# Designs tried in a protein design run: designed miniproteins, single chains. Part 35

Each design is a single chain, and the fold is of that chain. pLDDT is the mean over its residues in the fold that is shown.

## One batch from the design tools (miniprotein)

Design m1281
Fold by ESMFold2-Fast:
Structure m1281 (fold): chain A 96 residues (1-96)
Amino acid sequence: ALEYLEKGKEYFEKGNLDKAREYYEKALKESKDPVVKAEAYFGLGKVEFAKGNYEKAIEYFNKAIELYEATGDKSLIPKQVEIGVLVLEIAVQKVF
C-alpha cells in the first residue's frame, strides 16, 4: 500500500491527475492501515481540488480527518489541522 501512495504522490507532482487517482484508489483497496487510508483520501482530495471538483475534494478531506481521528494518535493532530484549513480555503473559494 505504501508503494501505491508513493506512486500516487509522484503522478500528482507530475500533473498526471488520472494516474494519481488510480494509485491512491489502489492504496485504499490494498491497505488496512487507517493512516495509509487517510493519506490516500488526502491525495484523492488534492486530485479533485486540482480538477476543480471542490465538493468532492471536501468529501475526501473529511474522510481523511475521520481516519486520522480514529487512530487516537495525537502526533497526527497537526495533519488534521492542515487538512481542515484546506477545507476552509476551498469553502471560501466556492463562495466567490
Scores: mean pLDDT 80

Design m1282
Fold by ESMFold2-Fast:
Structure m1282 (fold): chain A 73 residues (1-73)
Amino acid sequence: RVEELAERAAEVARRAAAAELADASPEERARAEREAEERARALVEQAAASPDAEELLKRLEETVREAEEQLRA
């Protein structure tokens, strides 16, 4: 479950970075996409390690779901 959330968060972050840097060089865009994916996965991992993991992961899942909905528009 944590792995699934991390992958969903990474995909959302990657798409957001790609959209922000649509007019940048392919190399700069690829770097930003990789950094966004890594940051998103790290955020989910940090939440999972927290004493409040259940609540934090639930809120992250809600945030990711909302971002996914916006990106589908």
Scores: mean pLDDT 79

Design m1283
Fold by ESMFold2-Fast:
Structure m1283 (fold): chain A 57 residues (1-57)
Amino acid sequence: IDKFIEELKKRIEELKKEVEELKADPDADELEIQEIEGLIALLEGVIAYLEKIKEKK
């Protein structure tokens, strides 16, 4: 589980960087930004759930 949480955190950081770059681009597609932000929120939820399971121990 620890390795999986670390991989998810890295993925989120990469996705946040992509969102920043897209928002800086005046020609960027709003839908693409929304999709990436949605994925970030989902992954953050998964991490929170996994961390709660770990803390329970």
Scores: mean pLDDT 78

Design m1284
Fold by ESMFold2-Fast:
Structure m1284 (fold): chain A 78 residues (1-78)
Amino acid sequence: MKKEEAERLIREGEEALAQGDYERAIELYERAAELAKDDLELKLRALSNLGQAALLAGDYEKYKKISEEVNKLQEELE
């Protein structure tokens, strides 16, 4: 249930990014990452997309924070 919702939010975020709505994409990806907290691969996907959206929005502080979290999660999968 929550995994399916998280995947839907990621897809909606990708649509928002394609439309140039970076603020909406960030909100959707943040929500997806929260819902996916017990699924490391899905959470990594949501956070990776969140970091990219933050970078495109010019929010370098958020990008830096999310990149650090993504790197930490990638180490857990290795």
Scores: mean pLDDT 82

Design m1285
Fold by ESMFold2-Fast:
Structure m1285 (fold): chain A 74 residues (1-74)
Amino acid sequence: MEKVEPLVEKLKNSKDPKERAEAAREIGEIGEAPLAIEPLAKALSDKDPEVVAAAMEALGKLGKELAQKAASLV
């Protein structure tokens, strides 16, 4: 299973939009928010619509994790 850090690097550095979209989806499945939110938010401005869609889905999933963690922190 992939860790979020290698997927974040793929999302930021890959020249292939298909690789970036796959990285964004896998980040969403892992659900680790701390390192992924900023790269995913930046991916919303990506020129490839598949990358944008994957980032939106990943952020939606991470939003649920953030809600649970925010409730624990407050």
Scores: mean pLDDT 72

Design m1286
Fold by ESMFold2-Fast:
Structure m1286 (fold): chain A 61 residues (1-61)
Amino acid sequence: SDAELAAFRERAEALAAAGLSPETLRIVGEHEAQELLKETGDEALAARLRALLDELVRRLE
C-alpha cells in the first residue's frame, strides 16, 4: 500500500541520515521488498518499493 511505501521511505531516509552505506541500504530494502512480495503477492507494490530504494540510493551517490 502507499502507507507501506511511505513508511519504508521514512525508515530508509532515517537510516541513510544515520550513516548507513548505500550497499547496506540496498540489502535492507531488497529484503523488505522480498518480504512484502511474499506476504502480499503484489509484484507492482514490490517493484515500486525497489524503484524507491534505487532513487534513495542514487541520491546518496
Scores: mean pLDDT 79

Design m1287
Fold by ESMFold2-Fast:
Structure m1287 (fold): chain A 81 residues (1-81)
Amino acid sequence: SAELQEILDLLRQGRYEAARALLSKLLGVPVEDVVLQSRNTVAIVVPEEDVDKAIENASKIEGVKAVEKLSDRTVLVTFDI
């Protein structure tokens, strides 16, 4: 999707705050940090109480291929881009 491509482009440009804000809006949870892991994979840090909601909401987004819980606060999201 256009929003997912924009987030990836912002991360590649080092515009982490803009990417974090867009991910927070898209997921409906506060995103504390976001790190580009590969060309189409991001690690997202959220509050522990929001991690299950982040996984559920990420899994529902068109253009998301896979979602994996890495820790009590970290979710790995792979984009189908």
Scores: mean pLDDT 85

Design m1288
Fold by ESMFold2-Fast:
Parts: sequence; C-alpha cells; structure tokens
Structure m1288 (fold): chain A 74 residues (1-74)
Amino acid sequence: HMLTPLEVIERLPDLSPEEQIEALAEFAVRVKKLTNGKLTLDQVLDVAEQIARAAGVELTPEQRERIRKLIEEK
C-alpha cells in the first residue's frame, strides 16, 4: 500500500522525531521514483517539508539535512 500524502500527514504527529525523519525520507524517495527522477533533490525535499508543515511538524535545519542524505542514498 502506497502511503498517500494525506496518510503521512495523519500519522506524522504521532511518530517520534526519528520516525518522522524516516517516514518523510521514505515518502520523498517514493515521490522521486514515481516521477522517474524528473524532480530535483531540492524539489523532493520541499515536498517533504510541505507535508511536515501540513502535519504541524516543524523541521529543524539538522532534520532537513538528515532527510536530504537519506534521499541521496536511494
């Protein structure tokens, strides 16, 4: 079952900060694969940040960099 943006938004506030980073990174990697690499890393990261913000989760710069590294590893 593919996690929809809405499902990520609904579940994210109930997760620990570490689990939030992992969930956002997994979602971002799926978006990258579904768009066949047409989105840049920064665009995919921006989508993940928008999802986090919609869920009421504010990412720190350190959390953003951790998500970026996880996406880059593919």
Scores: mean pLDDT 76

Design m1289
Fold by ESMFold2-Fast:
Structure m1289 (fold): chain A 59 residues (1-59)
Amino acid sequence: MTAEEIIEKIRELVNQADSAEEARKLMEKEVGDDIRKLTPEEAEKVNREAMELLAEKAK
């Protein structure tokens, strides 16, 4: 799975969740292993996007 595919998956999980906390748990469960397979640079990019999506959900 590419970094872009992981980011899209995270967006779907964040939209599916009822709260930012639930979204974070779903993200760890569904894509945590895929993020671990990325290069450090790609993983950092994915984590940055994920944090932004979680911040929006927390509103």
Scores: mean pLDDT 80

Design m1290
Fold by ESMFold2-Fast:
Structure m1290 (fold): chain A 94 residues (1-94)
Amino acid sequence: ALEEAERYGEEAARGGRRAGLAGAPPTLATAAAIAGAGAAFAARQGLAEEAARAGEGAARAGRAAAEAAASEEARRGGEEAARYGREAAEAARA
């Protein structure tokens, strides 16, 4: 579970970075990337509840980034951050 949470957190961080590079609002894209990286870090440290909370943070920020996106590429990045953030949180609690 935590190994999967780590992987999904890393994928959420990549989605957030992708959204930012493609022109999503920097605050939302950065929040998604930081939260995704935080989920991966917490999972790597064996901190299940912290990984789950960070994954939920990535999901919220990623969804907001996708909603605010002006380009298809930015929307996809935000959607990836949202999906993988949710998966990280679910894996951390499993």
Scores: mean pLDDT 88

Design m1291
Fold by ESMFold2-Fast:
Structure m1291 (fold): chain A 96 residues (1-96)
Amino acid sequence: DIEERLKELFDRIVNSDLATQIDARAERIKLMIKNGEISPEQALGLIDLEVEVMRGRLRRLLLNGEIDEAQAAALEALLDAKVAELRALIEQKENS
């Protein structure tokens, strides 16, 4: 069951400091977009910067053996999902 496998992967990363940081950074950017504190262009630039930082940290954790390849894949999937959510919110804000 694909849903059980996804749940197991997310359960494995839920206590990761990096997963917590990804969630916290995404929520901060989401609030800035919702409150009109940043332009769409500024929001996209901030997303790109935060993605670079988080991917750098993820690669370091993997290279140091602090996470396995499955955990790294789950963290990348989490990061991609948060980026997609934020980009959709930016498009919605531009069309409003």
Scores: mean pLDDT 78

Design m1292
Fold by ESMFold2-Fast:
Structure m1292 (fold): chain A 60 residues (1-60)
Amino acid sequence: SEEAIAALQKLGLSEEEAREVVRLVEEGRYEEAIRLIMEKAGLSETEARVALAEVKKLLE
């Protein structure tokens, strides 16, 4: 959803990086999504897991 993309962009991801995270989450590839959030947003694993939970909620 556009809301999930916007939330990820607020964390510092580009639109393309945010779309890739959303795609990984929709495919159930959660560990890859967490690693991408950590790398691109500069977040810790714990912070990235919280961001993933928010993205999952926005995709419901």
Scores: mean pLDDT 86

Design m1293
Fold by ESMFold2-Fast:
Structure m1293 (fold): chain A 69 residues (1-69)
Amino acid sequence: SMEEVEKIRKEAIKKGFTPQEVAVAVHVVKYGEIDIEKLAKMLGVTPEQVKEMLERLLKAGIIKEVKIK
């Protein structure tokens, strides 16, 4: 729901994540599965940077799991 998306956005901001990392967290919550290559292109970062963002978000408990396409 949009309420769950807004909740995760605020939690990520509170923990000091960047706007790009917050966008990644929101995308995972909305869709469950992610295409790392497409997400990297949309954010203007490398696929490796997206993987690093996902690892940090998982380690911090902002997201619980992610399925990679």
Scores: mean pLDDT 83

Design m1294
Fold by ESMFold2-Fast:
Structure m1294 (fold): chain A 118 residues (1-118)
Amino acid sequence: MEEEIAEWEKRRDEMRQKAKELGLESTYESALLFEALEEMIDAVENGDEKRLEAAKRFLSRLVGEEAADRIYEAIKNFDPEGVVEIFEELAAKEDDPVKAQLYRGLGRYAARLIEKRK
C-alpha cells in the first residue's frame, strides 16, 4: 500500500514535469482558471451558494486567496470593470510575459461573461 501510493505520487509528478517540459503548464492552468471563472459566474446567476463556495475555493488554489476573494466580490456584484482590474494586477505581478498576457485575456473574458448575464 505505502509503496503503491509512493509510485502513484511519482507518476503524477512525472506527468506534471512532462507537461512543464512541453510548455503545456500555462495552457493547463488557463483551462482550469476558465472553468473556475465560468462556474463561479454561473453559480452567482443561479443563486447556488454551495457551488459558489466550491468555485471560490477552487479559484483560491489557482490565483491565491486574496485575489480569489476580490474576484468573488466583483462577480457577485456583476462588476466587469473590477474583474479586469484584478486580472491586470495579477498580470503586473507575473514575471512570465506569456502568463501576464493570459491573465489580461482571462479578465476580459470574465468581464464579457458578466456583462451578458446582467
Scores: mean pLDDT 70

Design m1295
Fold by ESMFold2-Fast:
Structure m1295 (fold): chain A 93 residues (1-93)
Amino acid sequence: IRVELSEPVVIKGSDTVMLGVRVYDENGNLIDAALVLLDSEGNTAVMTINPGRFRVRVEKAGENEYKVTVELLDENGNVLARSEPVVVKIPKI
């Protein structure tokens, strides 16, 4: 199982960044997806049809700059896979 984060997309006129989450099986088939929203204060929201399946880890890397990692969880909350970390710079308005 592989978890990938997309390139960050800034919502124009806001302090919010979107990251796509894609989950692939061992054969490279897409088996799950989510959308992560991240604000300038490091708060996150996850848009998914599978509540509790994704956990977002956010680490402050600088002023309005965050290191984001997404974890895929099983039904018991154990980590099955982690994404590579992505550094996100949020514009200050």
Scores: mean pLDDT 79

Design m1296
Fold by ESMFold2-Fast:
Structure m1296 (fold): chain A 60 residues (1-60)
Amino acid sequence: SEVKKAEAFLAQREKESLESTRKLGEKFGWSEDEIEAQLKKTKEQMEKYRKAIIEGVKKE
């Protein structure tokens, strides 16, 4: 289904964003707590995008 395809796409994009964020934090010497806080913000932002996209797909 289109919903399942969108879910798979968004899950992959979230994974890539989280990996990129962790690597950036490690490169700049952020503490584990700072990295965790940024990962949480990234997850929350990605979840908002995911919900908006899935809602849009369901309407079509």
Scores: mean pLDDT 81

Design m1297
Fold by ESMFold2-Fast:
Structure m1297 (fold): chain A 72 residues (1-72)
Amino acid sequence: MERARELAEEGRRAAVAGDYETALALYEEALAIDPENAEALANKGAVLAKLGRTEEAQKLFEKAKALLEEAA
């Protein structure tokens, strides 16, 4: 869990820098460790949306939303 969070944070930094390829790879690694990491799913979706991959982004947002609703 801690490692997955660290990878997701690195992915966020890459996305802020505009390096969307690196951001996607880091989020994918985070999700390989913790597939139910709602923040990583949402952030990966945001990067995909910026790349114009809107349908893939929507599916990730739906997964993240479902996980957050389970936690609430």
Scores: mean pLDDT 81

Design m1298
Fold by ESMFold2-Fast:
Structure m1298 (fold): chain A 76 residues (1-76)
Amino acid sequence: MEKEITEAMVIISLSVLHHYSENPELKELLDRAIDLVSAGDYEGAIEALREALKVAPEEDKPIIERAIEKLEELKA
């Protein structure tokens, strides 16, 4: 339950960010991260999110950083 809830919260947060973003490169990286989280590839998702941080506007960085933090917790 806890793992599934954390995955869902990460996916929802990234999906909301994707919806409101006007940056195509950021959208592609967020889509990749969402797919990787759904597949259980947390390390791959973290790498995609670290690339997303390089192109994200400052306002969006805290959401991405929090997603990375939660995914690192899921890696055990």
Scores: mean pLDDT 83

Design m1299
Fold by ESMFold2-Fast:
Structure m1299 (fold): chain A 47 residues (1-47)
Amino acid sequence: SDIEKLKEILGRVLGISKEDLVIDENTTLEELGFNGFTRRLLDSLLS
């Protein structure tokens, strides 16, 4: 699912284990503490 892919990307980019990432279909990136700056950083790192 898209959520599992998101967990893998975030864990890899942020150096956090998947078990420490609590994400479900109702979780927004803003609720995870991601803002415009963090989104740009992730996009840059994944490019």
Scores: mean pLDDT 61

Design m1300
Fold by ESMFold2-Fast:
Structure m1300 (fold): chain A 58 residues (1-58)
Amino acid sequence: MLYRALADYEGTEPDELTIKKGDLLEVLGVEAGGRLRVKSLKTGEVGLVPGAGLEKLE
């Protein structure tokens, strides 16, 4: 499922992604604590980001 980042996010943990506002992300799964496992369409990298601050695209 395709999502857009609503804000910049700096990954602080080894399993987190750094993303920029406007980046397109494919959601691969839901993790504990409201985090999503996503793939960046820009870089192809996979990691965790907070679910708050992502917009679902249809």
Scores: mean pLDDT 79

Design m1301
Fold by ESMFold2-Fast:
Structure m1301 (fold): chain A 80 residues (1-80)
Amino acid sequence: MIVLTPRERAVLETIADMRGPVTQAQIARALGISRSTISRHVRRLADKGLVRIDGNYISPTSAGAVYLAQYRIDNNTIAP
């Protein structure tokens, strides 16, 4: 079981919502937080195997895509 903090989940969701490889600057701008903070969260997600870092670009892994698909099902099926 992979447990993400709300901020780590927000970063992963933002990466997937951009529908392609994204930069840390794009994630930081989308979430309104510093690149340093994004860099730390991206590294933690990479350590969990949920994203791949390739040069300046970040993309979801198969595991990250599966995790996010489950999260989106919960958000769309169990609306508050």
Scores: mean pLDDT 73

Design m1302
Fold by ESMFold2-Fast:
Structure m1302 (fold): chain A 87 residues (1-87)
Amino acid sequence: MKSMKEIADEFIKKADEVLEQAKSLSASEARQLLQQFSAWAQQQLQQMKDVAAATGDMDTFTREMNRVLEHIEKFMKEVLEHIKALE
C-alpha cells in the first residue's frame, strides 16, 4: 500500500504530465483528458483518506492534502485557460 506522501507525489507528477499532454491536444480532446484525470484524481484522494484513517496520521494527511489541493488549483486554471484559448 502506498504512503500518503507517495500518493501526493504521484498525483503531482501525473498532473504535470497531463497538463503538458493537454497543450498538444484539441479543445475536445483536452476536455476528455481533463475528465479522465478528474476521475483518477478522485480515486487517489480517496486512497489518501483511507491511508490517513488506517494510520491516524492526521498531520501528514493535512500537509500532503494541502500540497495536492494547491497543485490541482494551479493545474485546473492552466488547463481550462488552454481549452478556452482553443475555442
Scores: mean pLDDT 80

Design m1303
Fold by ESMFold2-Fast:
Structure m1303 (fold): chain A 61 residues (1-61)
Amino acid sequence: PDPSPEVLEATKYVKRAIDALDAGNFEEAEKIIEEGREKYKDSPAAQAAIDHARKLLEEAK
């Protein structure tokens, strides 16, 4: 099945966070992840995508 629009939007936040990490901008990456988490807090699938990005941030530190 196709992912929900909320999951697709959450994936955009993940991409932006990864781009910030690649640039060495950990503060920007944290802001992007937090923004995505707040925006999609009511969607378990979107939260899973955001949690994945958070784990990538922690591993990159």
Scores: mean pLDDT 76

Design m1304
Fold by ESMFold2-Fast:
Structure m1304 (fold): chain A 77 residues (1-77)
Amino acid sequence: MSEEEFEAEVLLALGLIYLTIGKNDYKKGDYESAIESYEKAIKLFEEAIRLATGDLRAESQAYLEEAKKNLEEVKKK
């Protein structure tokens, strides 16, 4: 594993943490906190995509799309 691949894995993991926080806040009706967490997750997934290749990049892209979809849903509230 290269340093870039390891960094991408860490960024993906952090993005997943924020995506999970955002989903939890959304379920609680805390839409402002959900938006902040989804925006942080999006930035982290975008950074992971820049450093990742192959399956890791594809996974990061899938989570990016999920985070973007969730953000748009919250913004309609």
Scores: mean pLDDT 87

Design m1305
Fold by ESMFold2-Fast:
Order: structure tokens, then sequence, then C-alpha cells
Structure m1305 (fold): chain A 75 residues (1-75)
């Protein structure tokens, strides 16, 4: 299972990926679901799953996803 520091590093990688591929929200959704499933911290897992659920529902733009992920990295 991934530590908090490992999750934060992978989230920074997802942000960088989305900046290069802003149309690939499906790839970002898969990445978020994988991180939620493998996160050792239940609070981090729940927050990642909430973002993934909103993205799946079409409630988040690429910019809003990046903002949510940046908030998670900073917390």
Amino acid sequence: MLTLDEVKQLLENLIAYLEKHPDDLAGVLTGLETLAQNSADPEVSARLQAIADKLRAGELTAEEVKDELRRLVES
C-alpha cells in the first residue's frame, strides 16, 4: 500500500500529466481510482474517491480536478 508521501508524489505526476493531456480525463479518473484503492491512509483514500466520483459524474473540469489535487498535496 502507498504511503502519504508516495501518494502526494503520484498526485503531482497526475497534475503534470493532465497539464500535457487536458482532454484525457478518463486516464486521470483511472489514476485517481488506482491511488484511492492503494492508499494506506483511509482519509486520503476517501478524498481521492470523492474526487473520482465527481469526475465520473461530469461535475469537474480539467482545471477543477487540478485544483482539487493541488489542495490534497498541500494538506
Scores: mean pLDDT 83

Design m1306
Fold by ESMFold2-Fast:
Structure m1306 (fold): chain A 83 residues (1-83)
Amino acid sequence: SLEEKLKKEVEEKKKELRREAAMEGASLTLEAMNEAFRLGEEKGLSREEVTKKLGELMEEASKKTEEIYKEMEEEIEKLEEEY
């Protein structure tokens, strides 16, 4: 039926949005890790200083990831409201 096709299409779009958010969040985490290690090598930071910088950059990445997931949730709610 048309209703079954629409439900399937909505669920597929929700999966895509969740996948995109997860991939973007993972990318931000990897960028934070790479930047911390790069700064450690380039500036000759101690292990303690690298760990602290990693923590700071990971916190920033976490906040950005929270905003990405919030936007994803808003898009999913809009899809559920529209269909």
Scores: mean pLDDT 86

Design m1307
Fold by ESMFold2-Fast:
Structure m1307 (fold): chain A 80 residues (1-80)
Amino acid sequence: SLEDSLAALVAEYKATGDPLIIDLLASELSSPSIEARINAARALGALGDPRAVPALERALKEETDPEVKAAIREALAKIR
């Protein structure tokens, strides 16, 4: 599942520190799926890496769904 795939990326980043994984997770913030955008925001927040901040701020500006906006704001609060 998408949730399982995102969890696998989070685990790989924790093991390797590969910044490409941050970019892959950030790309999901623009997914047509509301669920994918929520899960991506949560994953980036859980990683706590400040490299995700510009992507999260850009996503928050463009986002219209209130649940996705809440997830992005929570992620930004965790990273700050």
Scores: mean pLDDT 83

Design m1308
Fold by ESMFold2-Fast:
Structure m1308 (fold): chain A 55 residues (1-55)
Amino acid sequence: SHHAAAEAARRGAEALVRAGLLSREEGEKLQRIASTLSVDEAEALLVGAAARRGR
């Protein structure tokens, strides 16, 4: 459901911010974008963001 996708995206973005892979502002922006995505798309977005920061 959209609610499940949004909640997963929010928790993922917060975890990435806590891990230092994203700034708070970047995490908030990803959460906002991911709220319009499916669960799989939200997960892919978060994984991609973490990978780019890990380079």
Scores: mean pLDDT 70

Design m1309
Fold by ESMFold2-Fast:
Structure m1309 (fold): chain A 58 residues (1-58)
Amino acid sequence: DEARLAALKAEARALLQTEFGVSQEEADAILAGRTAAQVEALIARYKARVERRRKAAE
């Protein structure tokens, strides 16, 4: 489902830009060629990483 893949890539892009300071072009390059399942796994991994860093800092 292309709509689902687009939504997942948008979520991953926003997360990379806001939490990791990645540019839009760099985020798009990271997400290029990935399937919905791969993007979903990346989102989960990045969210876990962000949460772990927040808990370590707070």
Scores: mean pLDDT 79

Design m1310
Fold by ESMFold2-Fast:
Structure m1310 (fold): chain A 92 residues (1-92)
Amino acid sequence: LTEKAREEYGKGLDYLSQGKYEEAIEHFEKAAELAREAGDKELEARALTALGVAYYKLKEYEKAVEAFEKALELAPNSTSAEENLKKAKEKL
């Protein structure tokens, strides 16, 4: 599960870098699900943070906020998730 979660996360990053945000979302959702099943809270938080970034790029700010808040619940000291959450909230 953890290996498959990392694979899906990597595919999401590849799509994100290409500006293919909808495809990136599908892979980050799968990565977060698989990381959760594996009990890998750090990877789940990373996948949720990346999911939030993809939603932010699509201007789906409410969904971005939700994803970043879930990431912070799993990784409260994540500077990336906290900063991205602040930026997304400014758009609401």
Scores: mean pLDDT 87

Design m1311
Fold by ESMFold2-Fast:
Structure m1311 (fold): chain A 74 residues (1-74)
Amino acid sequence: GSSRADIFNAMRNMSADDWVAIARAMGVPDADMVPATRPNVAGAIIRHYTAQGYSDAQIYDMVQRAIADYRASR
């Protein structure tokens, strides 16, 4: 139940454009991120990976890696 809040909190200091870039790098379709707001992008990441059978804990780990990779590329 907390993983959605954890994902949001991990990215809360980032812009909506940063969230879209991270989600895109994670393979989330652009169409699933319209409108390009932080809550919608977070929801799109969760829906995309939940549909593939990933648990909340696995999604959180994937998001943390994607954030680290994104920051390392800046």
Scores: mean pLDDT 78

Design m1312
Fold by ESMFold2-Fast:
Structure m1312 (fold): chain A 105 residues (1-105)
Amino acid sequence: SMERRVEEALEEARELYRALTESAKELGLPSPGEVVWAAKNDPKNTGAVPRSDSPAAARALEFMASRLPEVRSPEEATRLVSVAAALGRHPDLSEEEARRVLEAL
């Protein structure tokens, strides 16, 4: 079941990556990944993680915060956002399984 959970989350992350990228282009707005990439490179950013009352959102934000230092491009930031969103939609997906999804995406 672990391999199946990773594969299902990977397919959802791929769909989210495509949808987020396409929607941003259609609207002429920066993608969520570009916003996150800009925040990472803002010298005024103290690295504070936002709090959320939703356990799913809290897990997603914590995963993003833990992986963001390793992000090297806006495209990689978009992958990270997509995997974090998939975490929120798959409550049984562990952080280790989410890292496997991120590595495969």
Scores: mean pLDDT 75

Design m1313
Fold by ESMFold2-Fast:
Structure m1313 (fold): chain A 51 residues (1-51)
Amino acid sequence: GSSINMVRLKEMLRQGKTPSIELISGASPLARDFLSEEELKKFEELVKKYS
């Protein structure tokens, strides 16, 4: 689950696409381990927008 969600999330962020809420939630527990600092900042902004 989590690893494939992270790969999918990174790909969508790279392509400039908006990830689904389900994808963001599924990736959240491992975000710090798999995302770069730049990718993590973008991810945290999306989480705040959906919260």
Scores: mean pLDDT 70

Design m1314
Fold by ESMFold2-Fast:
Structure m1314 (fold): chain A 66 residues (1-66)
Amino acid sequence: SEAAALYTALALRKIGDELDGTLSPEQAALIEEAIARLKAGDYAAAAELLAAAGLDDLAARVAALA
C-alpha cells in the first residue's frame, strides 16, 4: 500500500539523517508524530508535520494522499 511504502521511506530517511548527524531531536519527534498520523490515516496532519521537519518532498507526497 502507499501508506506502507511511505512509512518505510520515512523510517529509512529518519535513520539515514540520524546516522549523518543532520537530524535534531525536535525533527526526530516531528517525524515520529508524522508516522503516527499516517498510521491513523490523517494524511493532512502528517504532511504538515513533515514540512515542519524540513522533509518537503515527503510532505508533498503525503499531502497527495489526503
Scores: mean pLDDT 76

Design m1315
Fold by ESMFold2-Fast:
Structure m1315 (fold): chain A 60 residues (1-60)
Amino acid sequence: DRRERLARGGAALEDVIRGRMSEEEAVRLLRQLGLPELAEILERDGATAALKAVLDELSA
């Protein structure tokens, strides 16, 4: 389920923001979750921007 994968990705992005996970670990996890677009946002624009994208999709 895409919604469940987005929730897991969002949790990882929150962990990056809070310093509990490296950006590299989160990028790997997002790609494994089938969310490469979020991994790209994370690498380019940072964890806060990627988390906003997750929250925007979950509220659509």
Scores: mean pLDDT 84

Design m1316
Fold by ESMFold2-Fast:
Structure m1316 (fold): chain A 64 residues (1-64)
Amino acid sequence: GMTLDELVELLRKAGLSDREIEVYVLHEIHRLSLGEIARRLGISVDTVSEMLVTGARKLSDYVL
């Protein structure tokens, strides 16, 4: 399996911002809800959702 450090480097190479990487890791690895991530980062749930969609698109475009 991929280590967290290897995943972060992959996400960075795919063009994710530091904040998009943070949101991705909190959601996909730590299994936090969108609401919990929004509260922890001081942003809206809609912004968290948009960051996850944008991050997933950037990662898909990079690896596919």
Scores: mean pLDDT 86

Design m1317
Fold by ESMFold2-Fast:
Structure m1317 (fold): chain A 92 residues (1-92)
Amino acid sequence: MKEAEEKLKEGEEYEKKGTEEDKKKAADKYEEAGKLYEKAGELEKAEEAYEKARELYLEIGTEEAKKKAKELLERLIELGVKKLEEAVKKVF
């Protein structure tokens, strides 16, 4: 999905700038990219985007950011289960 790829690129550009405000913007963009990839069924790319967002939210360390990181961890667990189910189906 071009939209998800664009959000991922925007996140990378903000992350390179390295300020706390830019880290928050990068995390928000990575989260958006993850949601778009998940909707498209690109579970591996969704996982990568959510992991990047989660790491940045943890670095930010505010209560709001910690809440976001926890929500993303729950998303990552759900994606892991979906990936495992697909893998099991393919080896049958």
Scores: mean pLDDT 82

